# Designs tried in a protein design run: designed miniproteins, single chains, continued (2). Part 80

Each design is a single chain, and the fold is of that chain. pLDDT is the mean over its residues in the fold that is shown.

## One batch from the design tools (miniprotein)

Design m6784
Fold by ESMFold2-Fast:
Structure m6784 (fold): chain A 74 residues (1-74)
Amino acid sequence: SSLEQELLQLPEDEKKEVIRDMLRVIRSQSKQLSEEMQQKIQEILDEAERLIESDVDKAVRLISEAWRLVQQEL
């Protein structure tokens, strides 16, 4: 199953904790990428962080997209 589908099955409190952990990890990994990709990833991560408390499922989808982009470039 995709990361997005796995995360969407978690309880809301666990979703929030996982998203916060993934924000930290993805920000760290993105520093190895091109400046253009770092900017794109950062914009997605900032939007995901903004949505954690108001729309956690959208935050899950955004963090999953950022994860996919980083893994494709590594």
Scores: mean pLDDT 86

Design m6785
Fold by ESMFold2-Fast:
Structure m6785 (fold): chain A 65 residues (1-65)
Amino acid sequence: SELLEEFHRELEEMVDLGLADPSKQAEINANMKAAIQAVKASKTDDELREAIERLRANLEALRAS
């Protein structure tokens, strides 16, 4: 799935952020767990897109902090 590939890339960016800024690791871990659960619960492509967009928004918020 193209959406699952996009989700995987967003998770990789979260991991990279944690490596670059270990002080954010706990928040990153919490966001990754929440995103995985949201994707696992998704039954439609629209729900999956929402889960990915939320992960992306959280990633940007963490980078801005």
Scores: mean pLDDT 84

Design m6786
Fold by ESMFold2-Fast:
Formats: structure tokens, C-alpha cells, sequence
Structure m6786 (fold): chain A 68 residues (1-68)
């Protein structure tokens, strides 16, 4: 399912962003988020994409707070 693939991208991106932030690679973390947004938009309808991208941004913000 394209929705299930998009949800997997969110999970994989969050794990990769955590690793990059722990390594101090903020540019790499940003690129991973940008790549995920593009892939999610290609895989699913706009409403589902908006929901998943919103969740991704909220979770990434939480990871930035954890690394501080």
C-alpha cells in the first residue's frame, strides 16, 4: 500500500534523523527530512501526505529538543 510505504518512510526518516543529530550532522538531518517530504508526496494523496508530513515535523522537533 502506498500509505503503508509512506508511513514506513516517516519511521525510517525519524531513526536516521536521530542518528544524524546525535552525530552533530544538522545538514544531513535536514536533507533526510526534505527527501522524506518529497517521497511521501509522491506516494500518497494530498490529505494523507499533509497528515504524515505534519507528524514527521512534530517528531523531528521533539528529536531536536532531546539532542539539546
Amino acid sequence: SPLAEAEAIVAETLERVRELLEAGDYEGAQKEVERAILRIGELTDPASADALIGRLFAEVQALYEEVK
Scores: mean pLDDT 84

Design m6787
Fold by ESMFold2-Fast:
Structure m6787 (fold): chain A 66 residues (1-66)
Amino acid sequence: SEKEKEILEDVKNRLEFIKKLAEKRGLTPEQVKKLLETVRNIILAKYPDISEEVKKKIDELIESYK
């Protein structure tokens, strides 16, 4: 649970950064989608042994930023 909270906070911080970058730079929806997929790939690489439950929560967070 503590590790899950750490992972989800890392995801949220990266998503907030992308949101601010998109607003500041006027990124297209297509560019935002590519950045969101990059966040997912970075998190999976950084935390290779994460559970399927945590992966679902990550995907839900990413979806909320579309």
Scores: mean pLDDT 83

Design m6788
Fold by ESMFold2-Fast:
Structure m6788 (fold): chain A 98 residues (1-98)
Amino acid sequence: SELEERVVELGERAIELLQEALAKSNNEELKQKLLAAIDKLEDILRDFKEGKLSPKQAALAMARILEALAKDPRLSKELQEELRRLAEELRELARKIE
């Protein structure tokens, strides 16, 4: 469905943003946190694609990860804002599915 395709697109966009941040980071602890977040997002998308999560569950789970990560003061303001915006898009998508 269009909603299912959008969950995948938003999740993949989140992973791409975090991969770019990882490549630009010189903080080892932050790199580990970004890698862990990427892994969790990939796990959610896998479980969603395998039918283990509904579109709403997948969108909300990804939004929560991005919201938590966006609170890290080691991230640039620009990255924090991008992660918050993406989390908001995922929450809006979840509301449309309800």
Scores: mean pLDDT 87

Design m6789
Fold by ESMFold2-Fast:
Structure m6789 (fold): chain A 68 residues (1-68)
Amino acid sequence: MEKKTVIVTGEAPLVGSLEDAVSRALIEAGRKAIEQAKKEGRTLVEMRVISVEVVGDTVKVTLEAIFV
């Protein structure tokens, strides 16, 4: 199967520790990647963190997801 790369972003409020907020944003981004893979009838095989940004009171995590 040909590999396909998609970019997804998860967001979480910066409440408590930065690590907790990053974890919540990462979970959201991962959910989006899994849903996109299912929608396309593909299998999610890899996810890489591209960026972690703090914008005001929000943490944004951007993932590169690879499907086969």
Scores: mean pLDDT 83

Design m6790
Fold by ESMFold2-Fast:
Structure m6790 (fold): chain A 95 residues (1-95)
Amino acid sequence: SYKDEVLERMQKLYDEVRPTLSPSGQSLLDDLLDVFTQLLNNPNMTNEEADILLDSFERMLRQMSQHPQDDTAVQNAVRQGILDYLGNIQNLVNS
């Protein structure tokens, strides 16, 4: 399914980024992957919503990778990424 492709892409990015992070950054990324995997496993999640989820995950991990040992920068990347994700979902619902 498209959701399986999304999960595979998220897992590959997770495997790439996780080793570069601090222990606190790794824990945060573990929690992020768990939450996003749970969202993907929701049977009501559409392919369009899954695409937005993947795009948001990729953007967050890209930002985390910019300063991977800076816990404040990593936390800010997740915070901003969640806000951007919610905005993109809201725009989809309003379209």
Scores: mean pLDDT 88

Design m6791
Fold by ESMFold2-Fast:
Structure m6791 (fold): chain A 92 residues (1-92)
Amino acid sequence: GAERERENAARGGERGAEGDKEGNASKATGGAIAAIGGGMSAAIAGGYGEEGREMARRGGREGAEAGKKLGSKLGEMGGEGGAAAGEGMAER
């Protein structure tokens, strides 16, 4: 439901802020992306009820695919760690 997605977004935001304080760019970026994805899913689920739940599941699959592609591009720019982070996001 929307509450669970809001909770996931909050956790992502906290991890992003923590990574930023630590100077860990990968952790900060990963947390920020998770917060954005969770927030969008919560908005969809909250706004459209049952239809929103179907769209949230669909968006989740598309988000996972986009995460893998983003991880590959980050891998090209920042090395192997970026690709691994993208795959981790796609599995979660």
Scores: mean pLDDT 54

Design m6792
Fold by ESMFold2-Fast:
Structure m6792 (fold): chain A 100 residues (1-100)
Amino acid sequence: SAAELEEIRLQAQMALQDIADFLRKHAPELEDVADWLLEAARRLSSASPEEAVRLLQEAIEKIRETLERLKEEGKVSEEEAERLENTIRQLERWREQLEA
């Protein structure tokens, strides 16, 4: 439904903004990734379901790659890594809801 799409877009936008803020604080060298996530969040606000699915897919892949890099560099705690992994799982659930 339109209401469900709007709710998912808003929640996903907030999640991407939170991750971007986390990266700016913990890995300022990944500012390009943070900026991309903020742009993806802006695009989500007006995205069709199909566009939202593609944006979430791209965001999930980029966040996973970034998390592995941060883990290798020792820049995230175990708790912070688990929190980011939980956010990735939530983004995957929203993507699946928009595809169904």
Scores: mean pLDDT 85

Design m6793
Fold by ESMFold2-Fast:
Structure m6793 (fold): chain A 87 residues (1-87)
Amino acid sequence: MEQEERDLRLYREALELAEKAINYAKTDPQKAREYLDQAIAVLEKADPALAERFRAHYERLLQEGKPESEAIIEVAKAIKEYAEGRL
């Protein structure tokens, strides 16, 4: 099933990128943000609505005054948990 195999590859890639975002969030927030944006872009190929929800979640955390590093970690952890649940 071509669609299922493609989606599993995308979820594995998103998981790896989310883990990188978490690892860099406190030491290099700019690099962590780049990994988060890449993880969301990969998820958008599998589920555009889900990707929009993660972008909206990140923007809400920033609007609520959460530091960028903490917002990155929170959203990246949510992406990681979602991707792990699909693998």
Scores: mean pLDDT 83

Design m6794
Fold by ESMFold2-Fast:
Structure m6794 (fold): chain A 90 residues (1-90)
Amino acid sequence: SVVHSDEELEKLRKQLLEEIKKLEPLLGKEVVELLKEALEYYMSRKKPKEAVAVIQGIIYEIAKKKGLDVLDSEGMKEALEAAKKFLEEK
């Protein structure tokens, strides 16, 4: 099982939050606020794997509805892949 310190979880939360904020021009403020709420909910519960999965799911669902690939914009794909890699490492 993967266990993370509070410091590691806070670093991951900040990285994901910064990348989510960059999506506002593509997804709109309402979707970005939903992503922030999902991130804070799962991260405050120390469920980083669930946080990443839910955020990815919301982004993909909205992107599909809008005909957009939002993961091509400036690091969100890299941030989500880095988060996934981090969660699987230890």
Scores: mean pLDDT 74

Design m6795
Fold by ESMFold2-Fast:
Structure m6795 (fold): chain A 91 residues (1-91)
Amino acid sequence: SMDQIVSIVQKVLDNILELAKPHLTDEQLQHLRELFQGILDAIRAQDFDKLFRLLDELQEFAKKHIKDGRVRALIESSLTAIFLLAYLTKR
């Protein structure tokens, strides 16, 4: 169901936030939270064009602000999982 997929995506985003926290300023953390809210809203609306754009923005954010290659790779894997989970809502 949509609610189950949104719940799983929320948990993935929460894990990204915990991985990113040590590398970010308070202002960057706020921007990251706003991107997460946009992603969840796009999934609920089934707006895949907006979702793909926001996931690209999140990937570029991680590339710009997360200098640890291993943490960045874990974040990128999480973004792929979000994409695949969102695709399960497509009919």
Scores: mean pLDDT 83

Design m6796
Fold by ESMFold2-Fast:
Structure m6796 (fold): chain A 71 residues (1-71)
Amino acid sequence: SSHREDAIRALREGLASEGLGAAKAAAYEAFVNAKKEGNDKATEYARKAIQAKTLEEAKEYLRKALEELEK
C-alpha cells in the first residue's frame, strides 16, 4: 500500500481506539507515513496527537490529520 493509505489506516485505527496509549501508537505510525507522503499538515497534526494528554485531545488531532490526507 502507499504511504498515504498506510497513514489513513493508522489514523482510523487510532480513532477507533479506547485508550490513550493505543491512540498515540496509531498517531506515531500515521506520523511516519504522513511524513513519507510529504503531507506537512497531516504530519504536524499526527505529531500533536502523539503529544496529547487525553484520548479526546488525541482523537481531535487524529481527525484533523485524516482530513488533510483525504483532500
Scores: mean pLDDT 91

Design m6797
Fold by ESMFold2-Fast:
Structure m6797 (fold): chain A 68 residues (1-68)
Amino acid sequence: LRARIEAELQRLAAEDPSLRASVDALLADPDATARIVQRLMEQGASLADAVRTAAVSRPTAEAIRSIA
């Protein structure tokens, strides 16, 4: 699972460079990232959808923290 998540994150960053910083942050904490992705997949998301959701949610949370 971990290797598949890493491959999917790298693919996502290549397709959408605006997510590069978020992808790098997720790769820095592979255990937390694996737990988040697995939880989303258990709720019915595909691997690609789970990885995208994790990457998109991370920038949103960070943006809110930097503004607040």
Scores: mean pLDDT 71

Design m6798
Fold by ESMFold2-Fast:
Structure m6798 (fold): chain A 61 residues (1-61)
Amino acid sequence: GSSQEELKAQAEELIKNYVKAKQNNDAQAQKEAENQLIQLLTQHPELAEYVNNKMKQLSPR
């Protein structure tokens, strides 16, 4: 079973994959990470705030 800590770790991994794909201009990897994040948030909407905050922290400016 997925604990909240496991779900947050999974979300962080997907966000890191998304950010790396954007940095590398890898449209396929970006779309894959985006789709997996959407599925995770659909199943666990309580993670939305965590994901938004983590994306802001990990996205380069």
Scores: mean pLDDT 80

Design m6799
Fold by ESMFold2-Fast:
Structure m6799 (fold): chain A 107 residues (1-107)
Amino acid sequence: GEAALERAIEEGRRRGEEIARRTSDTKQLILRAIGSLLRAIGYIFQGELALKKGDYETAIRLYLKAIKYAEEARVLAEAAGDESLVKQAEKLIERAREGLREAEEKL
């Protein structure tokens, strides 16, 4: 539901902001953004697999995790000034949102 989506976005944002506040090195900030981005990609692939298998509840949980990590990556990329990583994170958020909508409609 919308409440779960809003919570995932908010958790990702808060976590990203906390990491950014603690990270003084821009290169380390970029590496952390990439790490969060890779986690989001992994959860998207797992969510897509669950969706293909008809496991809609598992797909929903995985896409929500993907949104959380992609939002974390977006915040970290913004803090690092890396517009390319920001755009990559935004594309992953949209892909995960589309998968979430499909899983919720089929549930």
Scores: mean pLDDT 90

Design m6800
Fold by ESMFold2-Fast:
Structure m6800 (fold): chain A 82 residues (1-82)
Amino acid sequence: SLVEEASRLAAQGKYDEALKIVEKLFEEGKLDEARVAMNNLLGTAILNKDIETLKKLRELARKYGLDEFAERIDVAIENIKK
């Protein structure tokens, strides 16, 4: 699945490619799959303390009106900076 492909790319540090798959899922109207893929990317980026990827995820969340998800990313970024 595209969700599994995005997760595999993220595990390899290929976050820009994984983010493109998430955008494709939104464009195809696969909102539930897009949300799962975003949550998987969030988890991987937090584990790797990758603030730049978290910022890109936040921009994507805001673009698609996922305000609560964007707030969760803000909390994650602040926790990593501590």
Scores: mean pLDDT 85

Design m6801
Fold by ESMFold2-Fast:
Structure m6801 (fold): chain A 88 residues (1-88)
Amino acid sequence: SIDDIWNEFLRLSEQIQNLLQQAANSSNLNTKQQLVSQIDGKLDEMQRLYDRLVELKAPIDVLLEAGSRITLLEAGKVALETEIKNLE
């Protein structure tokens, strides 16, 4: 159902936010690289859930919130990748 997919989407969103916070709190390059890999995998899962919400014709407000969450989390990943590159 749309509700089940949306709940899974929100769970992934929270997990990525927690991983980004762990990265911000870490000074270890290897830890940051491992966290980027985990974030990337979870963002791919969120994108698949978003595509399913579109296919199931979820309400426009749900799709807009989902797209906004993906955009913000992708921006957080890019910032972390830039930080890692500057440490290399």
Scores: mean pLDDT 89

Design m6802
Fold by ESMFold2-Fast:
Structure m6802 (fold): chain A 58 residues (1-58)
Amino acid sequence: SEEVDEELKNIGDWLENKKIPKEQLPEMLEYIKKRAEEVNAPEGAKYLIENAKKAAAK
């Protein structure tokens, strides 16, 4: 749980800084959703998902 929480935070930082390639977006979205559900943080993941879509779109 703690490790997954850190991973979600790292992904969030990458999304905010637009460090992810658009080609990796679908994989990251799936991973974020699954991990957030496992740690009971699905609502938090919604923001990361939206940010990921923005980063990939432009």
Scores: mean pLDDT 63

Design m6803
Fold by ESMFold2-Fast:
Structure m6803 (fold): chain A 74 residues (1-74)
Amino acid sequence: SADEALLATVERFLARLRARADANGGKLSPDEAATAETVIATLESLLPSLSEEQQKRARELIAELRALLERGRA
């Protein structure tokens, strides 16, 4: 489904973003941070239309993306 494909894409994005943050002392570029915030907003907007299992997965992705953003602001 489109939702499954989106969640898989976000998982790959998170893995790449985490690797870049780890290489850069936890810091993200302004463009990377803005993209992460857009991804979070997209997932939040989709939550009511997702299955229970997809909602759990999406919430975990949102939490991890938010953690990376907060780490980058420290």
Scores: mean pLDDT 86

Design m6804
Fold by ESMFold2-Fast:
Structure m6804 (fold): chain A 66 residues (1-66)
Amino acid sequence: REKLSPEESKVLGKLIFTENMLLEGKITNDEVNDTIKEAEEKAETFSPKFKEVVLQLIEHLKKLIK
């Protein structure tokens, strides 16, 4: 694939935004968990390679909130 679909870009952008908000202390761990759950559900519809990228970002967020 040469580019991300609109849905893939939206999910990736939301994960990055959520990480930045967490690092700034502007979002709760519960809100991060809600974003993770939504991204995991949507990742099932993505290409295997992009799903791997999304799951890596989810794992990173889980480690940040412990």
Scores: mean pLDDT 79

Design m6805
Fold by ESMFold2-Fast:
Structure m6805 (fold): chain A 98 residues (1-98)
Amino acid sequence: GVSGEDHYFIQARTPTAEQARALAEELRRILEEKGINYVGIRGDGPYVYLGFPTEEDFRQAAEILAALLQERGWEYVAGTVANRYMEAPERIQITLYP
C-alpha cells in the first residue's frame, strides 16, 4: 500500500468555456508574477482546474481567486485530497470560499 498524502486543488466555474479559457490564462500570469508555484492549470468546458504542490501556494492562490471571482460573481471550490489513514481510495476535503 501507498501512504496517504495531501494534494491541493481549486476548481472555478465560469459562465462559458471562453471565459474559463481567459480565466486560466489570467490566473497563470498572476501566479507567475507573484511567484506562486503550481502543478497545472487547465480548462475543461466552463471549468478551470488548478493544482498546487504546497499548502502555502494553495492558500495564496485561493485568496487571489476568491477576490477575483467575488468581483465577477462566480463560484469556486477549493480543497485537498487527503488519505493519511486509509490505503485507498483518496478522500476529498472540500472548502467553499465566498
Scores: mean pLDDT 67

Design m6806
Fold by ESMFold2-Fast:
Structure m6806 (fold): chain A 81 residues (1-81)
Amino acid sequence: GVEAAEEAAREVVEKYPKAAKAAREAIDSLPTQGGGKYGVLAFEAAVKAAKKEGLSYEEAVIVAGAVLTLKEIELQRLALE
């Protein structure tokens, strides 16, 4: 469920806080914040930012997925308020 996905994503962010912050900032800095290609572009930007913080590609992919999951959950909750 959404709660289980959020919990797992939060654990990743807590393990890699600097890389997660850089990944989120990279996603939020994209000129396009939606549309059919947003998910791919946001994921690629997050992976690149996490790698720049010293993570392996495998770790960067995990961090990018977690950060995107949390952003999607946060935006969904904001839209319901």
Scores: mean pLDDT 81

Design m6807
Fold by ESMFold2-Fast:
Structure m6807 (fold): chain A 73 residues (1-73)
Amino acid sequence: MREEIRKVLEEAIEWLEKNGIEASYEISETSATLTAKTSDVELELTLPISEDVRVPVASFVTAAAILEIAAKL
């Protein structure tokens, strides 16, 4: 679980950074936190380690991308 979560978060960070969005993650004993800084807003997502993180992470990355695009309009 923890390594699978780490891989998903690392892939999300790589994608965000390649698209000019500053991002980071932290993994604790019970939760994982993903942070993205767009031009207008900072987004944070905290997820339980026991749950499937793929859909929440995909939604978070999509939201950050849309907000970054909107900020440049």
Scores: mean pLDDT 78

Design m6808
Fold by ESMFold2-Fast:
Structure m6808 (fold): chain A 130 residues (1-130)
Amino acid sequence: IYEKILELGIRAMREIGEELGWSEEEIERGIKIIKKVIEQGKKAGLSVEEMVTLIAATLVVLTARWNGSGLSDEEELVLAGGLTAEAVARGLSTRELVEEAARRYNFSEEVRELLLRAVEEIEREVRELL
C-alpha cells in the first residue's frame, strides 16, 4: 500500500507542477520531498489514513512555498509534518485541510480546486485498496 501512496503522490505532484507551470527541476525537487516524507512516515509507523493526510499536507506546503520560500528540503519536511500533526489532532479531513490551507496561504480558486482534485483522487484510490 505505501508503494501505491508513493505512486499517487508522485503523480499528483507532477500534475500540480505541470498545471502551475513549474520547471522539470522544480517538479523533480517536489517528488524528492514526497519520497522522503513517505519514508519518514513509514519509519514513524503512521497509519494509511495518516499517510494520506501527510501527502496532502506535503502537496499543500510545496504549493504554498513555490518560487518564494528559500527554504531547505528539510525545512519543508518539518512544515509538512507540523501541518499533518495539526490536521490529525483536530480531526480534519483531507478536504478540510486543503480548504483551510487555501485560506491561510491565500491560494487562488484554481490552485485550491487543483489541490482538492489531487488529494481526493489519492484518498479514493487508496480507499479502493483497503
Scores: mean pLDDT 78

Design m6809
Fold by ESMFold2-Fast:
Structure m6809 (fold): chain A 73 residues (1-73)
Amino acid sequence: SRESAENLVKGAKYMLDQGESEEFVKDAITTALRSLGVDKEEAEKAAKEVVEALKKGDLEKAIEILTKAIEKA
């Protein structure tokens, strides 16, 4: 759901703001998406795109990316 995507984006942003590495945050998002039934390749792609959006401060784009990935599960 969009709410699940919003919660994942908040968690990912918090981890980046606390100084966690981009690789750690991508792995955390990938694991969360896979637990929601997203295929590994799609989850890894979405995680990469979310981290790039968050680095640019584009929270809405990050939410949209995760929402679309979850809808494919």
Scores: mean pLDDT 85

Design m6810
Fold by ESMFold2-Fast:
Structure m6810 (fold): chain A 89 residues (1-89)
Amino acid sequence: VEKVEEAPAKAGQTYTLSLTATVSEKPQYFAGEVIGESGGKRTLLDQEVTHLTQAEVDAMPVGSEKTYTYTYTAPKTYDKVILRLRSFS
């Protein structure tokens, strides 16, 4: 599952993406990334990976949903920020 949001960014603006994934029998990963565009150039600004462990998955009923929230605050103005949030196992 993947969610992408693109928006102009001003210094101090906060962006939040949420992704809900169905809990499986396998460990599940959530990956967030932010790419900034300024003057036609793209730069990776932030990246994080969060993990649901096997023990956490085993403690949840099959078919349960887990929501992961990724929050980013722009340190400076960009023509565009691209926020991407993924879930994979």
Scores: mean pLDDT 75

Design m6811
Fold by ESMFold2-Fast:
Structure m6811 (fold): chain A 76 residues (1-76)
Amino acid sequence: MVDPLEVELALAIINAAVADVAARIYKQRGDTEGAKEALKDMAVYYRKAAELARQLGNTELAEQFEADAKKVEDEI
């Protein structure tokens, strides 16, 4: 059976991907505030994924997600 933390990590990654799609839709519509909100959500989910990856003992994956979160935050 899958570790419950792995399920939470997968959901965090899926939520980050959903936020990315939402940000692109808002940008196409010219909704800059909606796009910023979606990017903020994306960064929050990447940071959650990083913490879950650390709890699973995958430090390298956690550092990658922290870098992804920072990159998204720098675009806001």
Scores: mean pLDDT 86

Design m6812
Fold by ESMFold2-Fast:
Structure m6812 (fold): chain A 75 residues (1-75)
Amino acid sequence: MNKRLAEETMRMIGRISQGSQSSPDQGKKILAETVREAREFARRVEEEGTPAAGRNARAMYRSIEKLVESILKKQ
């Protein structure tokens, strides 16, 4: 796993955890911001990195998006 991808993934998981424990309004905002950051990170890795790194970052973004959708659907 790329070190940057691992660090970014852990940071986003932390934000998702914070969002799920926050008030409904703050939680939704944090979760939406986390999805935007994941998408932006994937875009940057696709532009700057190797094709393999770009694919891994995009897979991470998809996982984060699905996790956030699951949390929001429950609420």
Scores: mean pLDDT 76

Design m6813
Fold by ESMFold2-Fast:
Structure m6813 (fold): chain A 68 residues (1-68)
Amino acid sequence: DDEKKMEEMIEKLRELGKKAGASQELIDKAVEKTRKAVKEKGLAAGGEVGQKELGELLYETAERRRAE
């Protein structure tokens, strides 16, 4: 079930973003991009986008904390 696999990826992204101290807004943005990629390009391509978005989310969160 692609929907279940997508939700599992999104749940992991939310959990990792939360643990990193990312804002809810940044997490929601990454989730929306991942959902859109899965819907438009399928689960495999969406998974790659999700990993990239997670990396960018973690990087931006760390940069914002250092810039303060």
Scores: mean pLDDT 76

Design m6814
Fold by ESMFold2-Fast:
Structure m6814 (fold): chain A 85 residues (1-85)
Amino acid sequence: SMMDELLSQVHALLGEVAARARAAGVPAAELARQVQALQRGLQAALDARDFAGAVALFEEFLRRVLSPEEAEALLARFKAILDAA
C-alpha cells in the first residue's frame, strides 16, 4: 500500500539519520532511546495523518542530534517522502 511504502521510506531515512548521529559522536544507548521515542511519535502522527506533527517531531530530533546543514537536508528529504504519499 502507499502507507506501507511511506513507512518503509521513513524507516530507511531514520536509519540513515541514526548512522550520521553516531558518526557525529552521539552515544549509542542515548541515540537508541531517542530513535525509539521518535519512531513511536512518528507512527502515531502518520496513523492520524498528522503530517505537520510528523514534520515537527522529525525536525526537533534532527536539530538535537545533527548539524544545522545536515538537519536541513534530511528534513527536506522527509518532507519529500510525505509529499509523495
Scores: mean pLDDT 85

Design m6815
Fold by ESMFold2-Fast:
Structure m6815 (fold): chain A 110 residues (1-110)
Amino acid sequence: MVKKYVLELKKTDGSPLESSKLAAEKARKFMEEVKEEVDLVEIELEAEDPEALAEGVKLAIERASGKKVEVEVKDKKVFLRAENLTPEGLGAAGGEGALAGNGKITAISE
């Protein structure tokens, strides 16, 4: 099953989340729902330094999963694509603080 994940760290008014704790809780909730390997994960992040964030998240996912990650930076947004990514690999990227600041996560089944 192909699933698309978009990570979002924003308040209800659309402003950036100041607390990484809420972001971690969102990530854990998705992991409780998705405990199996997925064929495709796309991660969209919005950041003040998108290139530095892209590098950090890429390294975290590759280290945790052993999978190659494609990265594209556009309009201060970071797009990451990974195949056969486990929930553990996604959690490592979020848990290492690489996502502190501006980003979002939403699970979409296709």
Scores: mean pLDDT 49

Design m6816
Fold by ESMFold2-Fast:
Structure m6816 (fold): chain A 70 residues (1-70)
Amino acid sequence: SLDEEVEIALHIMNLALAQRAGDKEAVGEEAYRLAKLAIKNNRPDIAEWAYKVAEEAGLKDLAEEIKKMI
């Protein structure tokens, strides 16, 4: 539980940094990873945020994959 919470927090931070940097490749990698981890830990709120970040970055195919997880 604690290890999972720490891993989620790290990926939230990584995704936020990638988004601020405008690094679409990093946004894609981090959003997908965060969404999978969030769903595994019953955190659909975090997966929805990852979806929105991917969609805003123009990563349509990835955003659709994340949406299917929610």
Scores: mean pLDDT 86

Design m6817
Fold by ESMFold2-Fast:
Structure m6817 (fold): chain A 84 residues (1-84)
Amino acid sequence: MEKKEELLRLAEEAREIAEKNPEDRERVRELLLRMYELMLELEPEEIIEVAAEFEEEPLLDEEERELVRKEYREELEKLLAKAK
């Protein structure tokens, strides 16, 4: 699926930025927000698969992840509630 491919590509790009240039927090946040938007349109199984990769290599620290999640928190929670 095209959206899943885009999501994985964005995740890889965000990892590279986080590793090489962690000071560029704004760019990583933009990528995470785009990924969250894509996740709202994906199947729960695809979201779980991508989320597993994020757990291995966290893109942002807890404060920045909280800020990003807060913007899409309710919608993400609804999707995660559907996932098994």
Scores: mean pLDDT 62

Design m6818
Fold by ESMFold2-Fast:
Structure m6818 (fold): chain A 94 residues (1-94)
Amino acid sequence: SAEEKAIHNEIGDLLEEIRRAIARRDEATALALAERLKQKLEEYGSKLSKEQLQNILDYVQNLLDELRANNAPEAVIAAVEAVAQLVQEILKQK
């Protein structure tokens, strides 16, 4: 639906904003954006298709691998891990 596409696009935009904040070493912004992403997934994640959720999970897992490889702050890694866990739980309910 148009609503599902809009939600998926907003989540994609948030993920790119998180990646940019991390690239700038802006930990506070990265954490705030990760929390906003969690809130959107908690509210709207059930409306997304399995394919959309899997694409989000794949992106988040790739981001986690990059963060760990680059020794990112533990708080940022933990916040992104929490996002991955939430997406996995939503997928299990589909």
Scores: mean pLDDT 86

